Designed miniproteins, single chains, continued (4). Designs and how they scored, part 91

Each design is a single chain, and the fold is of that chain. pLDDT is the mean over its residues in the fold that is shown.

## One batch from the design tools (miniprotein)

Design m15378
Fold by ESMFold2-Fast:
Structure m15378 (fold): chain A 57 residues (1-57)
Amino acid sequence: AAAAEAAAGARSTDALNRWKRIQKLVEEGRLDELSPEEQAFYERYQQGLAGLDAVLA
């Protein structure tokens, strides 16, 4: 249990760091610096936000 929680926490931290990198590159207009995996992650996140906005609107 504790080991599984530590692994999940590490993955969450990694995802947060990845998101911060993506957001910074997007803000600076450096979309070309995004890897295909980072671009897919960003698109998935935007789709999630669009879905949430549709529910709240």
Scores: mean pLDDT 66

Design m15379
Fold by ESMFold2-Fast:
Structure m15379 (fold): chain A 58 residues (1-58)
Amino acid sequence: SLEEKAKEALEKLDEYIEKSNEIVKKDKSREGILEGASYGVLAIGYAAEAVSLRKELE
């Protein structure tokens, strides 16, 4: 259902935010920051999906 997809997107958002923070926290090199940023971009993608799906439900 759209509700299940929206919930899953929000769970993925939280997961990738956490991964981004953990990478940057443990590896402050340029490579670590870039990897963290890539997870941040994925998180933004899931946030956009969740908003879109929730709009369909309302």
Scores: mean pLDDT 81

Design m15380
Fold by ESMFold2-Fast:
Structure m15380 (fold): chain A 55 residues (1-55)
Amino acid sequence: MSVIEEVARGLLEAAVSAQELIIKRAKEKNKPQEVIDRLRAELEGDRRQLAELEA
């Protein structure tokens, strides 16, 4: 594995963790469903890229 792939994986893992926390906080604060849906779409995109890097 290249250093670039290692860094990209670490960044995507950090992004996924941060997005999960942001979504949890948004739900706790009763943010509009539209906001939560956008955050979920971004999280799914990042998760998909992370899975692709592990494949």
Scores: mean pLDDT 79

Design m15381
Fold by ESMFold2-Fast:
Structure m15381 (fold): chain A 65 residues (1-65)
Amino acid sequence: MTREVAFKILVMAEAIEAGGSVKFEEKDGKLVVTIEHESEEARERMKKKILEIAEEFGIEVEIKD
């Protein structure tokens, strides 16, 4: 399992727990994560958590709402 696959699995699990979803895309060597949730506050919490996980895994990520 690559770091990127492990990262995606963990991020997807976090999104499911939060009652939202995430979408992954590759752009210019960066992984783009789109966050979907009805609550703005929940999206901000998900964004913070995803960035923390990305830093721990050493993955460059761009977040979109």
Scores: mean pLDDT 79

Design m15382
Fold by ESMFold2-Fast:
Structure m15382 (fold): chain A 82 residues (1-82)
Amino acid sequence: MAEAEKKIEEAERAYKEGKPEEALEHYMEAIKLYAQAKDREKALEVLEKARKLVREKFPEIPEEHIEQGIENAKKQIEKLLK
């Protein structure tokens, strides 16, 4: 899935450039592309990268809200895998 891999590269570039919001957007696009390709394992792997980014760059967000966002994203992945 070359397009999803390209989105991960774009996310990593944005992260290095100090643009965590842009990096998060690219990770979310990669998750969607992997889920649409029926690659649950890769979608969840990228979701974990996004979770780490949020904890690292947005420490003001409560852990409860991060976990809620992750659970919501997992539900969206399952819907796209149908």
Scores: mean pLDDT 81

Design m15383
Fold by ESMFold2-Fast:
Structure m15383 (fold): chain A 62 residues (1-62)
Amino acid sequence: SMTVESCQARYNSGVLALKLGDYEQAAKDFGEAAECFAKVLGPSHPDTIKARQGFKDAQAAL
């Protein structure tokens, strides 16, 4: 289900993947977190922007 808590859990998975150097998994997790936050909080919310930035950073490392 798409709740703030489930979006945050996906974001945390992206952070963990990034720390482990798993940039493919990090990009996937941050991308899914960004979509989740955009749906629950809106596209301009700070948490949505932060997840999108995580996606861009992970994707740039690929």
Scores: mean pLDDT 87

Design m15384
Fold by ESMFold2-Fast:
Structure m15384 (fold): chain A 83 residues (1-83)
Amino acid sequence: SMEEIKKKAEEILELVRKRDYEGAARVYSEIPESKKDELLKALKEIIKKRFPSLTDEQAENTAKLIFSRLERVRKELEARRAA
């Protein structure tokens, strides 16, 4: 559901704030690929609420940077499991 995706987005941002990127990547991995676009939108909205001085473009770019890092860490975790 959208509410569950929003809750996961909030958990991801809290873990990122704590610099726990492996924990954040695990939560990210729980979201199916078909729902990753909704996750990105949820991250953008939470970032914009937390930093209301940011433009929509700045908030979206911040969310995309977080998304990119989580995807990289997820792949690293999967590689360690496959080895």
Scores: mean pLDDT 83

Design m15385
Fold by ESMFold2-Fast:
Structure m15385 (fold): chain A 60 residues (1-60)
Amino acid sequence: MKTFTFTFSNPNKAIAYALQIIGDFPEASVTLSGTTLTVTVADNPEILAYLESLKEESSS
């Protein structure tokens, strides 16, 4: 299992990405707290690649 934490500039971005992840990867465990999004996943290469790419977006 891997856990990713993303911090966004506003809560609307965090909510949008949380919904996208839940929709595309329903097996992911997603927790949202204000502007902070925490995602826990199994070692699935597709979702891990997606979350690594999202890590660069989280600072915008």
Scores: mean pLDDT 76

Design m15386
Fold by ESMFold2-Fast:
Structure m15386 (fold): chain A 89 residues (1-89)
Amino acid sequence: MTEDELIEELEERIKKDPNNAETWYNLGLALYMSGRYSEAIEYFEKSIKLDPNNIRSYDNLGLLYSDLGYFEKAQEYYDKSLKVYEEKK
């Protein structure tokens, strides 16, 4: 299946269960992989709003901003990921 087919399936899942942070994360990841960076950022941010402890969304936002050349923003998201990890000790 293509990334576009996966995105469509994930969008249907969001309509049925909009409070599932994992589905928002997976949609963000699929959009990132397809080069739709602005939408990927929006959906990773939605995942974090639903689950502020979603380390994977912070890590992927860091990687995405790094890929775009925004290294300072990338570092900020990596720092947020580390903070969430340390607060769970």
Scores: mean pLDDT 82

Design m15387
Fold by ESMFold2-Fast:
Structure m15387 (fold): chain A 66 residues (1-66)
Amino acid sequence: MTTITASGASAEGATAAALLLIGDGAEVRVTWGSPTVITARGASKEGADRAAQALVASGATVTVSG
């Protein structure tokens, strides 16, 4: 299970990251807040890295674990 924690994420950025993970075949849950927490089951490392990069490009500070 991959957990992506994003501080300062926009709703658009978090949604884009979630859609990238779903497209990679992961089961995704987004917990909205400060920070926004995205959990993904079955995400590949490449899928998780792409989602994290999308969030960083949107101006968020991102931590990935799992």
Scores: mean pLDDT 83

Design m15388
Fold by ESMFold2-Fast:
Structure m15388 (fold): chain A 65 residues (1-65)
Amino acid sequence: SDEVAERVARITGLSVEKAKELLEEIEKLLKEHGHISREQAEELAKKFGVSPEQVERAGVLLLTS
């Protein structure tokens, strides 16, 4: 949702549009693999210019929204 993307943008410093892209990539990995590995979190972190911990937190926010 836009509300989750706004929260992710706030915690990561990304734009809302980039936060939406990050959440879409996270959702794709969760649907495809049932989890996000540390290696996948590191790859997404590098792609979006955030920390792996921020990727993991975004995933938790997505699942609890």
Scores: mean pLDDT 83

Design m15390
Fold by ESMFold2-Fast:
Structure m15390 (fold): chain A 68 residues (1-68)
Amino acid sequence: DAAAKAAAYLAKIAADPNDAEAYYNLGLAFEALGDLEAARYFYSKALLLDPNNKKAAEKLAEVKKKLA
């Protein structure tokens, strides 16, 4: 499930590298997979593309805290 979502959104950003929502959803998928470093990267990209995405900002802060 989460792995399938990650694969689908990775394909989406390969076609459209400025899709902020796809990056946010990749962050969620990799967080569900336990890959916090990948989740941090994708949440950071989502927030860079859409600075008003408060959920991405909240998730980024949470993941950074977990990564120490």
Scores: mean pLDDT 83

Design m15392
Fold by ESMFold2-Fast:
Structure m15392 (fold): chain A 80 residues (1-80)
Amino acid sequence: DKKKKIEELKEKAEAYRAQAEAIKERIEDAKKAKEELEKTQPEDTEHIEELEKGAKGGEEKYEELEKKAKEYEEKAKELE
């Protein structure tokens, strides 16, 4: 019944939150790698661009996962 539905929605929200946090860590790692590469090998524009593109793609995915997590969290609250 209602309690099981709330629990399922919360579990889905937590799963999306966990995925978002993993992506956030990868974004931070890519940004650090880019900054180091810009200081040590600024002429390696191809690798710098790849890191920047990776970070941007990660940010878009992070936003989508965060949005899904919030949607499931709100649905759980509405049922409470």
Scores: mean pLDDT 82

Design m15393
Fold by ESMFold2-Fast:
Structure m15393 (fold): chain A 58 residues (1-58)
Amino acid sequence: EIDTSSLSSEQRKKLKEEAEKVLEEIYKEAEKNPDTPTEELREKLNKKLEEVAKKVVE
């Protein structure tokens, strides 16, 4: 889980918007490759969400 306690209201809004984009991207990946294991999709989601959090903080 991403720690948002140190984020400004603007950063929180940006994080939500970016997280929604990441979710859509993973959804499209799942549609494109339905044979992909759920665990692999979850790992991709987690990595992308961490990347978004780092980007928002900076």
Scores: mean pLDDT 74

Design m15394
Fold by ESMFold2-Fast:
Parts: structure tokens; C-alpha cells; sequence
Structure m15394 (fold): chain A 78 residues (1-78)
């Protein structure tokens, strides 16, 4: 997978995570469903890190997006 392909994946992930947060806030998606999505995305990111390496800018962007999403979900649990 090329860095350009990884950047496209990072952009799509950022968009999907933003949509999930909005859907949870609107009550259309449960927190449980969003947490399952987070676990799946984290697993996929671990595989991408092994293929692309830790030095990938796209991988770092995906890590930051998932960390932000995790924090937003934890805030919504309160």
C-alpha cells in the first residue's frame, strides 16, 4: 500500500468517525455500536502499521483521529 493510498484511507476514516459521533449524539447509533466500530478500526490500524511502518504520516493521522474519537465516546458515556 502506498503513502497516497494510506492518506486516502486516513481522510475516509476521519469522515466516518465524525459521522459516527454525530449519529451517536442524534441517538441513531448506540454507544455500544460506536465502541465496536472503534475496536475494529484500532485492529485495522495495527495491521496497517505493520505493512506501512510507524513513520507514515497517514498512520499518525489515523492514530490521532482514533484517539480523539475514543475521547469523544468516553465523554458521551457521562
Amino acid sequence: MSEEELLELAERLEEELEELVRLVREGKVSLEEAEKALERFEGELELLKKEAGEDSEAVKRMEEALERFRRELEELKK
Scores: mean pLDDT 80

Design m15395
Fold by ESMFold2-Fast:
Structure m15395 (fold): chain A 75 residues (1-75)
Amino acid sequence: SLNEELLKKLKEALETLKKAYEKLKSEKLKKLLEEAKKIAEKLLNEENLSPEEVEELLKKIEEIKKEAEELLKKA
């Protein structure tokens, strides 16, 4: 099964990105959305995810969300 914490954080990041993209329509946000999509695809496959890989994905999701929030604040 997917790590519930990772899935929750991914959902939160995707919601933030979607809201930001709808408002700003920026190319930077589109790039962040594509990156989040790749993470979601990796989680969907769930093959060979170690605890260390889950932690790395969590950090990446948090970075994406933070960058999206920073872009939204600047606009």
Scores: mean pLDDT 72

Design m15396
Fold by ESMFold2-Fast:
Structure m15396 (fold): chain A 70 residues (1-70)
Amino acid sequence: MEQIDADIDAALLIIEAAVAKIALRHGYPVSEEDLERLRARVDELEAKYGPDHPSVKAVRAALEEVERLA
């Protein structure tokens, strides 16, 4: 059950990160508050499932791409 929950949580965060990345790349505004919330949610996922979990690694990579464009 927790594995499925991790995959769902990660999928939602990856979608949010992808939207933010596309927005930033095309010059659309992404607020610092939204970016901080995304970071906090990734950190919560990492704390719950561990940094070596595949879903956590995928979400962290997506966040890093957003942060490079911000």
Scores: mean pLDDT 76

Design m15397
Fold by ESMFold2-Fast:
Structure m15397 (fold): chain A 87 residues (1-87)
Amino acid sequence: TLTLTGTETLRELLEAFAAASGRELVLGPTFVDRPITPEMTRAELGVTLAAGTNVRVRVENPDQPVRPGDLLVVDPATGTLDIVDPS
């Protein structure tokens, strides 16, 4: 599990996911690295993390803005990243 600080880039999150899951990260030509912004919803973050990559993303409360304290739960068995509410 990773806790968002709200200052991460998409690439930093994907690299952290790869390290935590033990899976190879593949970034395609549609991937664009950028920092997480407070205007970004969890659904938008999930779509951008999955777009042009081999990462499968699920999102809790997709219309909520991304906030510091949001959790990224990594399942190494399935290679899934879940974006969930703070504990």
Scores: mean pLDDT 78

Design m15398
Fold by ESMFold2-Fast:
Structure m15398 (fold): chain A 64 residues (1-64)
Amino acid sequence: LVGKLAVATRHIPSTGPDDLELREGEEVEILEEVNEQSALVKSLKTGKEGLVPKSYLEIIGDAP
């Protein structure tokens, strides 16, 4: 999944200091798969990085 473009399928609130808050429809680049449940992503809208649940992401293509 590294280097893929994905979209948040729902609003994802930040619950910890390493978590990234995403709105439904927000596009992200997947930077790293941290574990089975979480990925490190970068928001294309804000440029912020953080952890999000992989289950709430839909892959839409390759990152720009």
Scores: mean pLDDT 78

Design m15399
Fold by ESMFold2-Fast:
Structure m15399 (fold): chain A 72 residues (1-72)
Amino acid sequence: DDLKEAEELILKAEKALKEGKYEEAFELAQKAKELGMRALEDPSKLLEAIGLVIKAIGLQFEAGLKLGRKPE
């Protein structure tokens, strides 16, 4: 489901960031954020979705800084 996919994308984004693949990390983090935000619509998954969205935003921000881009 969306939460599982978001979690997997976050792990891939973290690995890409560690490997210096900042563009890839940014795109993966953005997709994870979108999926996590979709999961916020399900009250039973709210806490997990919030955690994933916050982590994805952090990764997107960090990758964006490395690329010299303003995070969205």
Scores: mean pLDDT 78

Design m15401
Fold by ESMFold2-Fast:
Structure m15401 (fold): chain A 93 residues (1-93)
Amino acid sequence: SLVEEAREELAKAREALKKGDIKAALDHLDRALALADRLLEQGRLEEAREFYREVLELAKEVLDKAETLEEILRAIGLILRAIGGILDVELAE
């Protein structure tokens, strides 16, 4: 299910962050956010909001640890996209 896949991607992002693997964390957060977008498209607003909020919090942690301009820009992009997703959920209610 999309929910199980999103939880797996978020778990992998958390593990990557604990290991200091910023690139892997960003890659897993990109996939989790894409899954949240699909949940939103299906009208699964509560699950989509949960995953957008989790992506937002983890992307903020990535931004704090990011050392390269590419990592910083990718983390900012995830933060903005997650905020956009949360707003889309609120507007759909």
Scores: mean pLDDT 91

Design m15402
Fold by ESMFold2-Fast:
Structure m15402 (fold): chain A 80 residues (1-80)
Amino acid sequence: DLLRKQLEFALEVLRLYEEGRKLSREEMIEMALSLGLSRQEAELLVAGIESALEHAEENGTPIEVVKESIRKNFDRLIED
């Protein structure tokens, strides 16, 4: 399921970020490609993750809360 792969990728990126391991944009794209996403899909997903992280920093939102928000949003999409 593409949505589950996108969720797994997003949560893994945020986990690494929480551990102080910031991935470059290209490293994130390569990770998404390894999960079976196209480059276009990977670039769009990475842009979304970057936007979510910027919003969290601006609002003082913990990364754990961002992870929960992403998980819940993907769960709603998967269960449709």
Scores: mean pLDDT 76

Design m15403
Fold by ESMFold2-Fast:
Structure m15403 (fold): chain A 69 residues (1-69)
Amino acid sequence: MTEEQAKEALRRAAEELGVKLSPDAIEAAATLLSMGESARQAAEAITTIDGVPFSTALRVVKRARELLA
């Protein structure tokens, strides 16, 4: 999985779930996912950058992974 594929999946997942994420949060999470890091680590990065609840960030990341399958 490329970082660009992960960014697109995260954008689509956020749009489907009605969650607004900054470009910085999407980039950080996409980098972690492209490196094979866990959904939890990607969600923690989103929470740290954008201040969204961890449970919300985790739902976005899990949906993005489904879109990449």
Scores: mean pLDDT 86

Design m15404
Fold by ESMFold2-Fast:
Structure m15404 (fold): chain A 65 residues (1-65)
Amino acid sequence: QKELLEKAKKLSREEMLKVGEKAGVSDINVERIKGHVNVVNSVQELSEETGVSKATISRFLNALK
């Protein structure tokens, strides 16, 4: 979880959108994740800051593997 979150913090907007396509996550939710990922330390915090469900965020992060 933490390792995948750290990987996500290093991605460009374009790279995150490509991961979103692979994960079946909408572009609007990918943009929300990108806007807040650098200021959070957990999936729970990211979900609270973005309004994106923890399930959707976990699906996105799992696509980074």
Scores: mean pLDDT 81

Design m15405
Fold by ESMFold2-Fast:
Structure m15405 (fold): chain A 60 residues (1-60)
Amino acid sequence: MEEEKDLDRIISQLEEAAKKVDKETFDQLAETVLRDLRDTYSPELVERFEKRIEEIRKKK
């Protein structure tokens, strides 16, 4: 499904960014991405994105 492929791609990009930037910069990037996603995708899909992003944050 196209939306699931987009989710995986965006999460992979954020995981790579998390390895290269500090936590504060990552938090700003993640918030910007989430705002864009809320305008484009359903609330259920956005909630899945938010959970995956929080998992990345907790591993820092």
Scores: mean pLDDT 76

Design m15406
Fold by ESMFold2-Fast:
Structure m15406 (fold): chain A 70 residues (1-70)
Amino acid sequence: MSRSERSVELAREMIRRIREEVRYGKEVSLEEGLKRAQEFIQEVAQQMENSQGVLQAGQDVLDTELEEEK
């Protein structure tokens, strides 16, 4: 698998997991869900070549999921 293919996989998994962690937070603790989502964004950023872009994209997804709760 190429680096580009791996980056796409990681980005998709990051987005999916952020959504799951935010939804999980609604059941148990939103604070705990947010913490797990942030930790996962950081982990994915460390594995990708464009870590700054990943951090920003992850935060944007997290913010969008939080806004959907309003």
Scores: mean pLDDT 65

Design m15407
Fold by ESMFold2-Fast:
Structure m15407 (fold): chain A 55 residues (1-55)
Amino acid sequence: GSELIEEAEKVLEKRGGKPLTDEEIDQLAERFGVSREAARIAVTLARKRLEKKKQ
């Protein structure tokens, strides 16, 4: 479900909106059993969701 995107939002908030490192993306992929590409997409969606909260 949306759990991967929700966790990506938490990681982005912890980073203060800075880009995630490859290691953080890999950790997210491992935790949810998804590909690195899927984790990158989730981070992109999480960033867009956080941007909407500012508007």
Scores: mean pLDDT 78

Design m15408
Fold by ESMFold2-Fast:
Structure m15408 (fold): chain A 85 residues (1-85)
Amino acid sequence: MKIRYVPEPVKLLTEDGPVTIPPAEEYSSPELRELAEKLRELGAHVFLIPTPDGPVAGALVDDSVPGEKLKEIGEIIRKINELLR
């Protein structure tokens, strides 16, 4: 499965109002790039969210992706977020 890349900021509606999610696929280290590549293999598109405490990684996934792959994607995102700190 291929997820559509969005090069421009994506607005997400939250309970605190709309927030802007900038797309980013480039990581500074080979380890981060390897994890991003694994996410693409699982059908996820990685993006970085700016926060007051620094960038946080997230993923866009098609609704048809099975739960076991969603769990793997979440674990990889957790590892990326640990490496970004």
Scores: mean pLDDT 61

Design m15409
Fold by ESMFold2-Fast:
Structure m15409 (fold): chain A 77 residues (1-77)
Amino acid sequence: MEKEEREKTIKEIKEIAKKTAEELVKLGVPEEEAEKIAKSIVKASERALERGTPGEDAIKAAESAGKSVIDLAKKEK
């Protein structure tokens, strides 16, 4: 992946993670925990990119992870 392409992909992933954290806070997840989850999504995506995962696939994986944690938060007791 080219440096410019990687920077764009990471920026999009960070935006996805930020939106996920905001949604989790709205669902009653503590802000600190929501931030931890967001950071985990970014870290996992950066690792995938380092392993040669295409940017579009890394973005889709980040979106899927975000949706999964939001769904879990809705079901959490």
Scores: mean pLDDT 80

Design m15410
Fold by ESMFold2-Fast:
Structure m15410 (fold): chain A 71 residues (1-71)
Amino acid sequence: LSPLEKKILDYLIKKGANTAVTEEEIAKELGVSRSTVRKALDRLVEKGLVIKETNEKGETVYRLNVDAVAK
């Protein structure tokens, strides 16, 4: 994992395994651009560590895949 991917995973762990967050929330917390966060999130989704879904507002959100991260 890259340093940014690790920071994103740490943030998602801190928020809780059942909590979904937006790219904007992660970008604000880590002080990086949304595009930088998206690229890292895409890699984490490909690795099965993060789940990408759409919320009631039509926003793309991300949450921990606890089965992959807890191993």
Scores: mean pLDDT 79

Design m15411
Fold by ESMFold2-Fast:
Structure m15411 (fold): chain A 67 residues (1-67)
Amino acid sequence: MDRALAARIVALVEERYPEARPRPALAAQVVERMGGISVAEFLRRYEADPEDPFVLATLELIAQLSR
């Protein structure tokens, strides 16, 4: 796992959900195991469309699982 890419996803979660404190490993696991894509591909989708429903739903799920 690229820890720097996972940390970037954590930053996106914390920006939208300030009370969430996800670990980079949890963020990567949700993207890869539940989303079925790589962390790099997830960030590429976010970069192409920050309002992508899949991206937004995945960030919300990571926030919920971090509690």
Scores: mean pLDDT 81

Design m15412
Fold by ESMFold2-Fast:
Parts: C-alpha cells; sequence; structure tokens
Structure m15412 (fold): chain A 52 residues (1-52)
C-alpha cells in the first residue's frame, strides 16, 4: 500500500541518518501497517546501497 511504502521509506531514511527518535516512530507506524521485520531490514539496506 502507498501508506506502507511511505512508512518504510521514512524509516529507512531516519535509520540511515541516525535519527533514532524518527526511526522509532516510523518503525511503530510501519509495523502497525503490517510490515515484517524482513521488509524493514530490506528497506534500510536498499537505501544504504542507493546512497553508496
Amino acid sequence: SPELEEALRRLAEAAVDGDELAASEAFRRARALGATLSEIVRAVRELQRERE
């Protein structure tokens, strides 16, 4: 869903930027929208790779 994709993107950005508070809030939202831990880990790794 678009809401889940946005939540995962916000989580990945916050995690890569080291924004612990924003990452925690986005994590809670993504989980509430049905994200699995594997999906969350994948989103963070994909963004890290994109930023190279």
Scores: mean pLDDT 82

Design m15413
Fold by ESMFold2-Fast:
Structure m15413 (fold): chain A 72 residues (1-72)
Amino acid sequence: SMDVEKINKELIKKLSELIEKLEKGEITREEFEEKVIELFSEIGVDPEAVREMLEENFEAVIKAIKEQYKEL
């Protein structure tokens, strides 16, 4: 659906901005994780599932967001 694609693009853009802040030292890893959880919660994703994904796959999640942002 067009609405899902728009939500995904906006989400990836916001996530990429958070990664830039994290890499610049403007936010901590804990602040980054909480903000990512908030963004996914706003689109109906379970906050606990997002937290577990970040705890187990942090580097893979960062890489996936960076790759998706390059394709925007």
Scores: mean pLDDT 80

Design m15414
Fold by ESMFold2-Fast:
Structure m15414 (fold): chain A 67 residues (1-67)
Amino acid sequence: DPKIAELGKKAAEAIRNHDSKTAIEYLEELAKMLEGERRQAVLLSGAGLAEREGNDETAAFARELAA
């Protein structure tokens, strides 16, 4: 789905820019469009990226959203 890919790209860009508010908004939209194991995998991937970039707020939010 091109929209999921675009949202994922925008979330990653916001994470790298330390724009936690925007990153969280895109991750919430991704969570609404995904379900099951795919939803969890995408959100945990986002959390891992945020953790590596030092964006701890986004990482914590994505992990809670994945649970």
Scores: mean pLDDT 85

Design m15415
Fold by ESMFold2-Fast:
Structure m15415 (fold): chain A 91 residues (1-91)
Amino acid sequence: SAKEEALAYLDRAEAAVRAGDFRTAAAHALRAADAAEPTLPPEVAKRLNVLAVAAAILLVAAANSEGEAREIDAAAALALLEEMRAIVEAA
């Protein structure tokens, strides 16, 4: 289902963050939002897309940084991925 596909992309995004593959994680976060879109009301789909874009921006920033700045951006992105998961699971 679209929900299962979206959750699988979120699982891959979280795994990629833990592996330090932030660019792959960003791509998976965006794919998760796209996969979930058909199962959500338009306003919820828009909110999920905004979270996915924000997570992708933070993950790309983490890829281009080091040390404390990287850890802050990665942690913020993981929190957004968790919010995305809650939205998809509630659908």
Scores: mean pLDDT 92

